# Ledger of designs, part 65: designed miniproteins, single chains, continued (2)

Each design is a single chain, and the fold is of that chain. pLDDT is the mean over its residues in the fold that is shown.

## One batch from the design tools (miniprotein)

Design m6242
Fold by ESMFold2-Fast:
Structure m6242 (fold): chain A 94 residues (1-94)
Amino acid sequence: MVEEAAEGAQKMGKAGVEAGKLGEGIKGVSAMSAGTVAGAGSYASAKGLDKEKAKREAEIDARGATEAAREGAGEEGKRLAEEGGKAATEGAEK
């Protein structure tokens, strides 16, 4: 069930690493960077910085984060594996 879906997502990420062992490390860094940039942009906007500047900066940061995630080819897979894998692993406890 969900364990199989989470396992599949995790396996897909590692399947990419089989072609490029360094890809796994890069995916971790890229996903963290993309998440941080997107989060920082949204936070800056909410923090009440100049609305025009905050909006444009957040939009640029979000686009950059999305492209970085695409190049890393792992943000969606990693997040899916994190949420599904963690929940499935706790449920399965194996």
Scores: mean pLDDT 48

Design m6243
Fold by ESMFold2-Fast:
Structure m6243 (fold): chain A 70 residues (1-70)
Amino acid sequence: SEEEIEKLKEKLKELSKKYKELIEQLNEELELERQGDKNAKIKANELKQKIDEIDKEGEKLQSEIEKLES
């Protein structure tokens, strides 16, 4: 249905925003890690995991949209 497709597209848009925020935070933590901050290394690894999770969620949503549009 068109309503389901709209909902999924809105979720993709929200994930895109979260992705950009996480990339910005990751770049910040990676810079601190280069300076020897142990806490920044832990945070960078956590952010990488969250980014990977968002990428996988986005792939699922895109696949579901394509299935509904077919």
Scores: mean pLDDT 85

Design m6244
Fold by ESMFold2-Fast:
Structure m6244 (fold): chain A 81 residues (1-81)
Amino acid sequence: VSREELDAEVDYAIALLEIAVTKVSIKNVGLENLSKEEIDEMIKRLDKVAERVRASNVPPEEKAQLLADIDKIKAELEKAK
């Protein structure tokens, strides 16, 4: 495994974890119980994850899936404001 391949795997894993943590937080608290400030912070974190994914060496197919999942979660958070 090259360092570039390892870096791509790490970036992919971090993105999956960040997405999973956000989904779990939403499920455990409920969208209706989140303040606008909490929603805005979640969106900011997802934006950072999306930028990291775009800049990463993650394969294009996996990037597209991650970005689509992030966009879906962000849209649901925006609707809850």
Scores: mean pLDDT 83

Design m6245
Fold by ESMFold2-Fast:
Structure m6245 (fold): chain A 90 residues (1-90)
Amino acid sequence: LEPVREALRLLERALARELTLEEGLAVLREVRDLLLEALREEEDPEEILRLIGLILRTIGDLLDVKSVEEAREALRRLLEDLRDFLEEKE
């Protein structure tokens, strides 16, 4: 589950600093790619559905985010969801 852990670390680092809109969108794109990598490796149907949900929301945020505040909110929601996902896997 290394891609999900990498995405979590990336989000934690990004949210610890000031971000430009471009930087926030770049982080969202990188997290999307890491989640797609995790999806390719996952065999559990419930976890597959959770990863698909996270990926679709990240894609939606990439289309809709227009400000630094919106980018930070998207990254924060994604961070919380990834923490929950990893906690369930222990």
Scores: mean pLDDT 82

Design m6246
Fold by ESMFold2-Fast:
Structure m6246 (fold): chain A 58 residues (1-58)
Amino acid sequence: SSMITAEGVERMRKAADLDGDGTISEKEEEAFNKLLDTDGDGTISDAERVGALSDRLP
């Protein structure tokens, strides 16, 4: 989607959590960054990035 809402972010975290791998590949991390950066700002807050990654950790 072109808009990142709180619901959109939660959905993405949920999808990533399905991997249950705890390890983020470069491609997955790139997809995350791109999704979170849908604003076109090129900047993602550390908190948002960590939050997304944390949801994948068991």
Scores: mean pLDDT 55

Design m6247
Fold by ESMFold2-Fast:
Structure m6247 (fold): chain A 68 residues (1-68)
Amino acid sequence: AVPSVEELLARYLPLIEAALRAEDFERLRALMKELQPLVDQLSEEDQQRLDQALMALYMRVLEEKAAA
């Protein structure tokens, strides 16, 4: 079964955040490679929702790192 966008967000967002904070680019690449075929199975609307959530997370982590 195709996972819901909510399931993908709950599963991958904390892992991506941890990899970004640790600057573990190999882990981040592996997570993106695992996530991509799951995202490709989502509707266009759900792909946009996931992209927006990932962008918001990325911006938050960058701002926190810039302030540190």
Scores: mean pLDDT 81

Design m6248
Fold by ESMFold2-Fast:
Structure m6248 (fold): chain A 111 residues (1-111)
Amino acid sequence: DADKAAALQAGKSASSSAAAAITTADEAIELANLASKFLSQSKTNQIISKLNEIKQQAQEILDQTGTLVKQVEDGTDVKGSLQGLNNLKSQADELLQEALKIRSDLRKAIS
């Protein structure tokens, strides 16, 4: 089933990007703590708060992706699950890009 194959690929992509967003955000939090000597406490707290928000949203995407992947594997609502998984992939990619940008900006601040 082409829809089932596409849905499982979308699920793998969503999970990969969401997991990478969490890892990148964790690294960026460590960098923000190092950069706290060069940034105001208010700026440091704002950056860490945003990174924690990214981690929470990425974890929610992982949980939702797992649920939809299981539905696809069980053969239930494959077409609806494909749409949901493509949406979660897009959201995970956006969170990863945000985390990567923050990490890059912090690396430049401490170099």
Scores: mean pLDDT 90

Design m6249
Fold by ESMFold2-Fast:
Structure m6249 (fold): chain A 65 residues (1-65)
Amino acid sequence: MKIVSAKLRIMALGVEEGVARVRVREEDGTLVITLEDTSPEAAARFKARALEEGKYLGIEVRIVD
């Protein structure tokens, strides 16, 4: 249940930080996030928030850009 909630939250963070496209998938309990059409600044803000969300929920987050 936590990973589904984290996935939805992370997708919402992408919209909030101005990342045009965020793909989130689960791989063996890890959330793998692929960023598309991102500025470096938006990507940095998104990465910081996504990692904090994962830390809070105890879920590993990997970001691919």
Scores: mean pLDDT 76

Design m6250
Fold by ESMFold2-Fast:
Structure m6250 (fold): chain A 60 residues (1-60)
Amino acid sequence: MEEEGIFQKTIDALVATVQELGKASPHVSRDTLIGLVAERMRQAGRSDELIAEVERAIAA
């Protein structure tokens, strides 16, 4: 596939979104926030591969 640059840019943007959500809801666990973002990505038709990459990037 030729979307490697878009793929990485999308991961970076989603990681930034989770960081902002964490600032807005500091009492919510990271695992819960990651799960919510993953579910919304699934509802938006994103690949399981992309979801896994975002989860790994946030955990690191």
Scores: mean pLDDT 70

Design m6251
Fold by ESMFold2-Fast:
Structure m6251 (fold): chain A 87 residues (1-87)
Amino acid sequence: MERARELDARALELGKKAVEAYKEGKYKEAAKLMLETARLVEELGREYLRLLREQGASEEELREIEELIRKRVEGLREKAKELEEKA
């Protein structure tokens, strides 16, 4: 739980830095920060899935949550690619 909170806080901080870089026209830097945020979201998702599995969540429930995490990570990576193309 504490590790998940730390990862969430780090993702939020990197997200803020990405927005600031975008506002300053630093699209390559913003893209790099977005990719780092995507990695933290993916790691956070793995920790949540591990905790749910330990608490007896079914394989079906775990697959649904994994799919939602995957879609969010893909969305962040897609936006980062768009920013790289602008630079």
Scores: mean pLDDT 80

Design m6252
Fold by ESMFold2-Fast:
Structure m6252 (fold): chain A 74 residues (1-74)
Amino acid sequence: MEPSAEELIEEALAELEEKRREAERRGDTLVATVYDKFIEELRKLREEKASVEKIKKAVESARQVAADVEADAA
C-alpha cells in the first residue's frame, strides 16, 4: 500500500526531528545540523507537492546518510 506524500513527509520529519534532538542532547551539533538540512529538504518537497516516488527516494537517502553519519561519529 502506498502512503500519501503528506504521510511520508510527516513520518520522516518526526523521525529526523527526534534524531536531531538526540544529537543535540549529546552535544553533537554537527550531526544535528545534518539532520536539520534533511528536514528542510523534506519541507520543500511537501510545499512543492512532490510525487510519492520522489519523496520516498528523498526519505530513503536521508535515512542512509544519517545512518552513515551516526556510524562514523561513534
Scores: mean pLDDT 75

Design m6253
Fold by ESMFold2-Fast:
Structure m6253 (fold): chain A 94 residues (1-94)
Amino acid sequence: MKVDYSKPGEEWSKEEQLLRIKEDILALLKKLKVPEETIKEVEEFLEKVINGEASIEEAKKLLDEIIELAKSKGEFSAATLLEMYKKALETLLE
């Protein structure tokens, strides 16, 4: 599903925006050929962050690790998108 984060609009709830960012992060991980087990762990952790059960600081650390993984594979476009998702999560959760 295509999501336009440049125009989230006032009609998009904070929860809906967070769920869409989660879906986009997971889609990028699949494109980067990250193991499905690791993708599932990332999904479960992001759900905890969205539900307020984990800190945003821990989510930032996880995203930084994935960004470095993308860069190590030469997937600089994916790394840039992940950095944008990290900032979107910061804005919505802080």
Scores: mean pLDDT 75

Design m6254
Fold by ESMFold2-Fast:
Parts: structure tokens; sequence; C-alpha cells
Structure m6254 (fold): chain A 66 residues (1-66)
């Protein structure tokens, strides 16, 4: 399902973010993820809550690493 693919993508992004040591790269990856999430929300409004939670989780991880 699209939901399962999105969940897998988020798990992969979270793992990738935790491995980033360059703050500029971390900021760029978070921005790219947020842009991708916005596009997915526009295409699949039913995923809004899942996407909002994933963006919040990614931001929290990035803030912890900063």
Amino acid sequence: SVEDQVRFMFASVKAMIESITDPAQLEAVVAQFEAAAAILEARYPQLRELLDRAVADVRAIAARLS
C-alpha cells in the first residue's frame, strides 16, 4: 500500500538523518524531506496525519543532533 511505502520511506529517512555529521547536509535533507511530505499530502490527503507525525519526528531527531 502507499501507506506502507510511506512508512518505510520515513524509517529510512530517520536512519539516514541520524548518520549525518555535517549540519548543512542535515538541514538540506530535512528541507528536502519536508518538501516531499508536502507534495505527498497534496496528492494523498488521507495520509495527512501520518505525514504530519513523520515531519515532527524528523524535526525532533534533527534538533537532537544539532
Scores: mean pLDDT 80

Design m6255
Fold by ESMFold2-Fast:
Structure m6255 (fold): chain A 80 residues (1-80)
Amino acid sequence: DDLAEALAVIDAASAELGLSEAKRAAVRAQLRAHYASGSTTPPRGTAPDLSRAPALARYAEGRSALARLAVELVWRHTGP
């Protein structure tokens, strides 16, 4: 189940970055909206550079497109 994998990736990656529960909930809601639309395209704007977060890259490697989107959404919510 791609959605279940992507949600698990959000929880694991958020724990690595110390995201608050509010930010985790926002990421999960955004991922669910993308899943419902059938789109794996990240939101518009500056794309996150995952080479600057190698610990997060491992959650996307060899995974579904939805799991890769999940990692990018977590990264976008790591701003100050």
Scores: mean pLDDT 70

Design m6256
Fold by ESMFold2-Fast:
Structure m6256 (fold): chain A 79 residues (1-79)
Amino acid sequence: VQLIKDYLEAKTGFEAGGTKALDLAKVVDSLNDEGIDTFLNEGLKLIKSKGTAAEKKEVEAYLKSKLPEKDYEEIKAQL
């Protein structure tokens, strides 16, 4: 969770600064499994729009290593 927060904050365009990036990180920290999946999906959308193809692949590989295969497939399907 911490690493995902840091990654989303640094890579998904939260570099534009502002309270919203910090709020997202705090919210992710307080989420249960379902809430984490929701935020991961939103983070992947941001990476897709602002990140490179390499960054997208790197995040997918990271999630695959951290999540069960079934959960990863659901996130991958939504991109």
Scores: mean pLDDT 54

Design m6257
Fold by ESMFold2-Fast:
Structure m6257 (fold): chain A 66 residues (1-66)
Amino acid sequence: MRDRVAEAALEAGTRSAKSPEQKQAAVEFADAIRRGDNQAVAAATKRLIDLGVDVDEIHRAMEEAA
């Protein structure tokens, strides 16, 4: 389950990414989900928001994959 959700997050995040920083943040977010690290997931989510990534689209993809 986590692997499927992490893959959906990575796919949605990288599609939405316009810069190397946004792509790196999406990768870190997906990796945190795969590890089940709730603190890292929260930190990566904040970083995505701060960088202007559409986290609502990422969350929608994750919900569909769950």
Scores: mean pLDDT 79

Design m6258
Fold by ESMFold2-Fast:
Structure m6258 (fold): chain A 73 residues (1-73)
Amino acid sequence: MSKEEKARELILTALEALGRMSRSALVRALSTVLGLSKSEASKVINEMIEEGELEEVVGPDGVVWLRLAGRPF
């Protein structure tokens, strides 16, 4: 399994378990668990958003949250 495939699996698993994560927390998790750079982590997240698997939501506090597409917080 490629590093990108492992990153996608981790993102899906984490968001299914938690419902949402901040973008910064998810980037940190990808870096800590899989050794991805911030650039590599952001690339995977952005590709999943483009593919319709993830949605970005900006909270009232300005924090960028990520969730699975079509799921509530």
Scores: mean pLDDT 80

Design m6259
Fold by ESMFold2-Fast:
Structure m6259 (fold): chain A 104 residues (1-104)
Amino acid sequence: SEISEWTKELEEAVEKERKEAEEKGLTAEELFERNTVANAAVALEKALEEGKNEEIKKKAEEFLRAEYAKKAREFAEKEKDEERKKRLLALAEMYEAGEAPPAP
């Protein structure tokens, strides 16, 4: 599945960026400024752990939901199964409404 491949690649990218952030002592702010989905995911994790970066937490959640919604719509456009396409479009709408967790 193209979705499963993308999710796996994203999980691997997040783990790589998480390790680099720990090794280099990167802040949630510095991670978010890198403008990648993987770095935004790690930035959100650090902001949640630190409990003090509410602005970065909000920005990272909004960025991630927007990117995941966009990706869900891209998969929906290529999906030939009507029921799977409908679920992907519903998922994109949930991300855009802030109802889905900021995760793929």
Scores: mean pLDDT 83

Design m6260
Fold by ESMFold2-Fast:
Structure m6260 (fold): chain A 59 residues (1-59)
Amino acid sequence: SHSELSKEELIELGEKYLELAKKAPKGSDEQVHYLLYAAYAYKEAGEPEKAKEVLELLP
């Protein structure tokens, strides 16, 4: 997509989803979706190591 968010916006989006994942019930589908969204946002921001760390939190 050519209408991509800025790196800073993607990092903020990743942080927001990661916080939502931490508040979701452990092992729930909701937690998994938030972790996947957070990892995707970090990957798109050019932060693959952070995306990997987030994926390692998957149950």
Scores: mean pLDDT 82

Design m6261
Fold by ESMFold2-Fast:
Structure m6261 (fold): chain A 83 residues (1-83)
Amino acid sequence: MTDEELRRETRELAEKLVNTKDPEERKKLAYEGLLRLGRKLGIPEETARNIAEHAVDLAERGYSSEHIAESIYKGLKAARRSA
């Protein structure tokens, strides 16, 4: 996966999280999205889940999709370098 692809997928995921009104559906989308991205990047499932939980928390606190996308991107990049 290229960095451009990663930034696109994290932006798309962040937009879905911000635009989802149902808390349960938001959490499901975050876990499914981050576990999928984690598998593509070789990141442990637990690390991907932690990034997903943080993304949900940011969305619930009213952060922008741009802020959430950047947070997800940085989390995945840090995890990939540590794996």
Scores: mean pLDDT 84

Design m6262
Fold by ESMFold2-Fast:
Structure m6262 (fold): chain A 78 residues (1-78)
Amino acid sequence: SMEEELKKRLIDYAKKTVKKVKEWAKKNGFSEEEIKELIDYTGKLILEVARKLAEFYGVENPDELIEEVKKVIDEEKK
């Protein structure tokens, strides 16, 4: 379904984005506290993108999709 494909794309986007931001921040000498703040903010931006795309595609249960993306972000923060 379009919803399943969107979910897959958003999960991939979330994983790659969190990883890239984390790696970039570590390479550029950010502290663990600064990296946490940066990743928390990045996660919020990813969820905003997910919500906008769910609205655009007319997803029937956007909150379920958003919750799944949030779980992936929380896992990648570790």
Scores: mean pLDDT 86

Design m6263
Fold by ESMFold2-Fast:
Structure m6263 (fold): chain A 64 residues (1-64)
Amino acid sequence: MTRQVKVKGSGTGKELTITTTSDGGVASGTNEVDGVTYHISAVVADGAAGTFADDPAVHATPAA
């Protein structure tokens, strides 16, 4: 199942939106904000079949 989730960058405090596929574990993606590419790795808990917890742990690192 494909879902968009909002994650907060730990360094900037900006909210980033990533598109994730349910994999019962880790969702990752990239998003560009103000010309900076952020690489995001978020742990998405699958609390039940076809559902996700809305509290992903996020690690965002700017890439240049």
Scores: mean pLDDT 48

Design m6264
Fold by ESMFold2-Fast:
Formats: sequence, C-alpha cells, structure tokens
Structure m6264 (fold): chain A 75 residues (1-75)
Amino acid sequence: SVEDLEAVLATLPPESQVPLLVEALLSKDEGVRELALRRLAELAPTHRELLARQFARVRDQLDEATAARVEAILA
C-alpha cells in the first residue's frame, strides 16, 4: 500500500530509497506507482546514475506508460 511504502521510505537514506522506489514501479497499485514516480523525480537530480542503473534492470517488466514517465524523469 501507499502507507506501507511511505513508512519504509521514512526509515531509509535517499540512496537506499532508489532501488525500493524502482521496485515499487512494478506494483499493480496505481497509488504506489504514482508515489514512486513522484519520489524518483525528486531524487533524480542527485541520484541520476543510480536511478538509470536500477531502471535498466526492471525496464522490460514495466508497462510502457510507466517506463516512458521514468525516461522523462531521466531526460
């Protein structure tokens, strides 16, 4: 759930949040995916390389709309 994801993120430094947020993009819960996309956009300026590496790992498992939004964040 969104609440569960927010609770876990609060316990982690930003660099540890990136892999978890990228995995959250695979969630069937739209709210979880939206939270992950918003938080990744916030972290992208300082963690772009890490985000790009983690995204590459899951890219083929993401729906095209979600993948396009991450690509826009990385641009």
Scores: mean pLDDT 88

Design m6265
Fold by ESMFold2-Fast:
Structure m6265 (fold): chain A 91 residues (1-91)
Amino acid sequence: SLEELLEAIEKAAEDLREVIEAPDSVVSEEEKLEAVERFIAETKKLLEEYPSEELREKVIELVRELIELAERLGRYDLAEKLRKYLEELEK
């Protein structure tokens, strides 16, 4: 169902937030970058398989929140990757 997909995406974003916020001694800079790339690939695939405006809008909302988090933490490399994805989503 759409509700289950929305909940799954929200959980995926929450898990990614925890990874990004983790100390580099626990989660490496490379692992954080890979986690962002996996999130982008998974949500992109889901939107291609389930073309829903509500689902796309939720992904856009979550990506914007993740960009803000990355910028606050000085992870401009993660923010750049997420901004590129955001531009693709808003096209």
Scores: mean pLDDT 87

Design m6266
Fold by ESMFold2-Fast:
Structure m6266 (fold): chain A 94 residues (1-94)
Amino acid sequence: SSMERKEAQAATASSLLAIGSGALLLFRPEDYKVAIEDARSGKELALKSSKYAQEMTAKALRISAEIAREVGQEEAAKEMEELAEETEKKAKEL
């Protein structure tokens, strides 16, 4: 019960951090360093959770990378793509 609740909270937090990083860039592209930190935090939480959370978080990171490119933050986009690829790799190992 406590473990299941912790995993559900981590999955929700990882997805929100991952998609929120892109949303932040869409609204405030100058905060790209904060967005990268949020994306990294999303990956770290997903790695401590289920395969499903990792798959969802990787997809969210891919979307956020696309948003980063659209607002001209190419370095943030590259970092988010690398984070997505690493998260996808871990999901496939489960």
Scores: mean pLDDT 84

Design m6267
Fold by ESMFold2-Fast:
Formats: structure tokens, C-alpha cells, sequence
Structure m6267 (fold): chain A 73 residues (1-73)
């Protein structure tokens, strides 16, 4: 499970960096957080905030990532 979450986080991080999409970067950070990769998660959340993500956007991304992680069990 953690390896799949890291792979999803890596793919979304690249996509978010290429498109400048704050919500995509927040989702990537949430997958790294769930995988236990807190350093990568923090760096992606900071990038998302710099692109305009709000606290509400970060919370929504975490909730969506948790739901998907449960579906991957």
C-alpha cells in the first residue's frame, strides 16, 4: 500500500509542477503523508500554498487521499 501511495504521489507531484495546479500538488502531498514520507509531503504542501492553495484545499485533498487509500486495501 505505501509503495502505491508513493507512486501516486510522485506522478501527481510531477503533474502539479508541470501544470501549476495547487490542488494537484496538495493531493500529491497527501499521498506522501499517508505513505509516511513527511518531508516530501511538507515540501509539496508548501509548493501548493505558494500557488494559492488554502487550508480548506489542503484538508479536502487529505480527505480524498484517505478515501482512495481505504479503497486500495
Amino acid sequence: LKEKLRELGEKLAKEGEETGDAKTLAMAGSYYFLAGDYKESTELYIKAIKLGATTADLNAARAEAVKLAEELK
Scores: mean pLDDT 79

Design m6268
Fold by ESMFold2-Fast:
Order: sequence, then structure tokens, then C-alpha cells
Structure m6268 (fold): chain A 65 residues (1-65)
Amino acid sequence: DVLDRVIEAAKNAKTEEELKELLAKAGEGLTEEQGDAISLAYIEGMEDGNIEKAKKNIIEAAKKV
């Protein structure tokens, strides 16, 4: 479903640009609460410019909503 697609997108992204593109596509059909949680995880993970941290944050957030 939608959350599984978000997790897959986060795992498969190799660059920041690809992560943004794949999350935009995979996030189609998220609830507002789910979308907010995923967006916050991305923002927090990217504070240091570390894509691996952002990917881990997104996967953890998707598992918890």
C-alpha cells in the first residue's frame, strides 16, 4: 500500500533529487497526518545534508504511523 511504497522509495533512492522524486510519487494517497510525519522526517534527516540519515528517518516514520 502507500506506506510500503514510501519505504521502498526511501530504500531505492541514491541521490537527494531521486529521493524527492520517488517520495512525491510514492506519497500519492497518504493521509494528511502520514504526509506530515514523512515530510518532518525528511526535513530533520536532511538538516546535515546526509541522505542516509534522511532515508533512515523516513523509513522509521513510515513504520510508526
Scores: mean pLDDT 79

Design m6269
Fold by ESMFold2-Fast:
Structure m6269 (fold): chain A 84 residues (1-84)
Amino acid sequence: SLEEVVEKVREMLERILQATPEEADRLIDEFVEFLKKLTPEQVRAAVAVATEMLREAHAQGIPEEKLLRLSRLLVRLGDVYLEL
């Protein structure tokens, strides 16, 4: 369901934010592979959730390196979206 996809996206993004730099790229790759299995509607929902989580993370004052990590992820999300 869309709700289950949204919850999974939040869980995966939280893991990416809490990861070490060494783990981050692997987790981002796993997330992108997860998204490639979704419908266009589910991918759009995932991008919306990721954008909102980035906004919330910035408001919470997390380190800039972690925000750049989410920005790299959003670029890869855009690539997936364009291939729909």
Scores: mean pLDDT 78

Design m6270
Fold by ESMFold2-Fast:
Structure m6270 (fold): chain A 78 residues (1-78)
Amino acid sequence: MPVEDMSEEELLERALLILTSSDLAFQRRYFPALSDAARERLLTERMDVERLRALLAEEGIDFEQLRAWLLRYEASLA
């Protein structure tokens, strides 16, 4: 599914997979608006779609910003 056409749930599922399999340098590069506290939670806590949704809301990150980050990430793989 192309990122441009993803629903909010699909964006969260894609972001969850990427974030839980990435390191701090990757997160800082592709998710720069996340706080260090949020990054620590992503690395140390069990994450699911609803927990990630809550974390993004706490950080003030909207789904269009999340979509833009995932597009940037996918472009880096091409």
Scores: mean pLDDT 76

Design m6271
Fold by ESMFold2-Fast:
Structure m6271 (fold): chain A 83 residues (1-83)
Amino acid sequence: MEKIEQEAVELIKKAVREPEKREEYLEQAARLLTEAYPDELTFEQALEEGRKVVEAVLEGIKRLEAGEPLPDYAIEKLKEILE
């Protein structure tokens, strides 16, 4: 089931990069995860976690644009997500 997790991660990356389709990508990721793990996650829980991840990434980008010092590992992770 690693492939489904990778697909969900790619949808979350797209949600960060394409604000106009953000909710669509988050809903698709939540559906994939809920279909793969129906006993572990509800659709609403998966959607909420995806939104939290996107918000954290956007906050990191905002800090970088403001010239705030971020640890090198955080900058590398943001670049990886935006790739």
Scores: mean pLDDT 75

Design m6272
Fold by ESMFold2-Fast:
Structure m6272 (fold): chain A 75 residues (1-75)
Amino acid sequence: DVEKAIEEAKKAIDSATSYEDLLNAVREYARKHFPPEVAERIVREAAQAIADSPTLNDAKEKAKEAVERVFKEYA
């Protein structure tokens, strides 16, 4: 279920307490649900979103948007 997978990813992202934890949560989620090539693209998109964010909360919001967008494109 695409919606449930996205919701679980968002929950993992919201639970992160640092930029490094957030990136690791995205990486683990992507590797569980996608082929390696797609998973690496999701991680790169999230890493860029994190780099462009001045606060952890902004990084979480952008990471959730990136995961939702890429998942819908590849699901």
Scores: mean pLDDT 77

Design m6273
Fold by ESMFold2-Fast:
Structure m6273 (fold): chain A 90 residues (1-90)
Amino acid sequence: SIEDIIEELSKYLEITDKLRKAIEHFLRASLANSKLKITSRDEAVVVVALAFLTAFGIIGDEKAREKLLEYVEKEFDLSDTDIKVLRSTK
């Protein structure tokens, strides 16, 4: 679930209540609007990573954003398109 993915990511990032709410709100809005069918764990992680990157851009935590990017890129075999999208998101 989204909640399980956020909990897993909290092992690598210090997630405040404010940040958690921002991520949850953004992720739910993005999933509802994108018509995205999540068919695999890797797709779910990319969507969650995009939500975190956008939330950190809004909050201004560039260090957390870079740590998340490094984690996702190392753990998952992402397409060049996915990497480009992640890297271009603020």
Scores: mean pLDDT 60

Design m6274
Fold by ESMFold2-Fast:
Structure m6274 (fold): chain A 78 residues (1-78)
Amino acid sequence: ALYDDEGNEIEFPGEVEKIETSTRTLYVDKAIAGDKNKAAVGAVLMNYRKEGKKANEAALKAIGEETEERIIKYVEEN
């Protein structure tokens, strides 16, 4: 399961869309792409989840206002 910044489980009912940046690859669930905040959080968590559960826990702890804003901006611009 994936979780938002408040610890609530994000349900990904569909396939994920791959988004590549100059610094990393992000994965966004297509069903939540219209909700930019949830899509941004989901993308961060999915990218870190590739590294395993420990990395996903680190992503939840490390997701801050600056990181969320940067990813939301990327989603808004692309």
Scores: mean pLDDT 45

Design m6275
Fold by ESMFold2-Fast:
Structure m6275 (fold): chain A 90 residues (1-90)
Amino acid sequence: MLTELAETALRLTVLIQKALGPSPMTVEINELTAKLFQAVRAKDVQSAIEYAKKLVAKADEMIEQNPDLPEEVTRARDELAALVAKLEAA
């Protein structure tokens, strides 16, 4: 489950970077993804959930501001949000 969270977060981050290129927001998304990977490696479930939630929130902001983002970004965001919900329910 934590591995799937990290893999989905990386996929979302890569898709956003390919679509929008470098910006302060994509830098912040990269930093959140790096912190999420550190939490996953440490098996810190609580921190992993918190960083994943922040990443989902930033992705939501970018989707709202960029209507030309490919549908794959929205799908990756939804997959990440579902994994967060599943981890919180466990």
Scores: mean pLDDT 83

Design m6276
Fold by ESMFold2-Fast:
Structure m6276 (fold): chain A 55 residues (1-55)
Amino acid sequence: MSLDEVEAALRALMSRVLSPEQVDALLATLRAQSRGDEAALTATLRGLIETLEAS
């Protein structure tokens, strides 16, 4: 699954409880913390999706 697909899935889950602006701010923060490492960002987003679906 591509980074774009993982980001879209997380955005859909978070949009249930957060505004579009809050979702964009969170994703921007996660991208900044990954320091341009696309593989690390993808792994972080996958982990968040699994955590949210498990809760």
Scores: mean pLDDT 76

Design m6277
Fold by ESMFold2-Fast:
Structure m6277 (fold): chain A 72 residues (1-72)
Amino acid sequence: AMSAETLGIRAFIYAQEGKADLALKDFKQALQLDPSYEGLLKIAPQIQAALRANGRVDLAEEVEQLVAQARS
């Protein structure tokens, strides 16, 4: 099975490539595996920026909400 680290990195790559739905799927799986993983929380703003740059503000906001929920 893929680690939260690998899923987080792949989510960022997908977001940069404009594969926004795949990026969100991998990000959600990473959070399910380890909601407290600091590396995922550090990369999340970069994923959000890449999603916004590709016109997917909706998914960037979903990532922001998921991070807020994981930190609560």
Scores: mean pLDDT 83

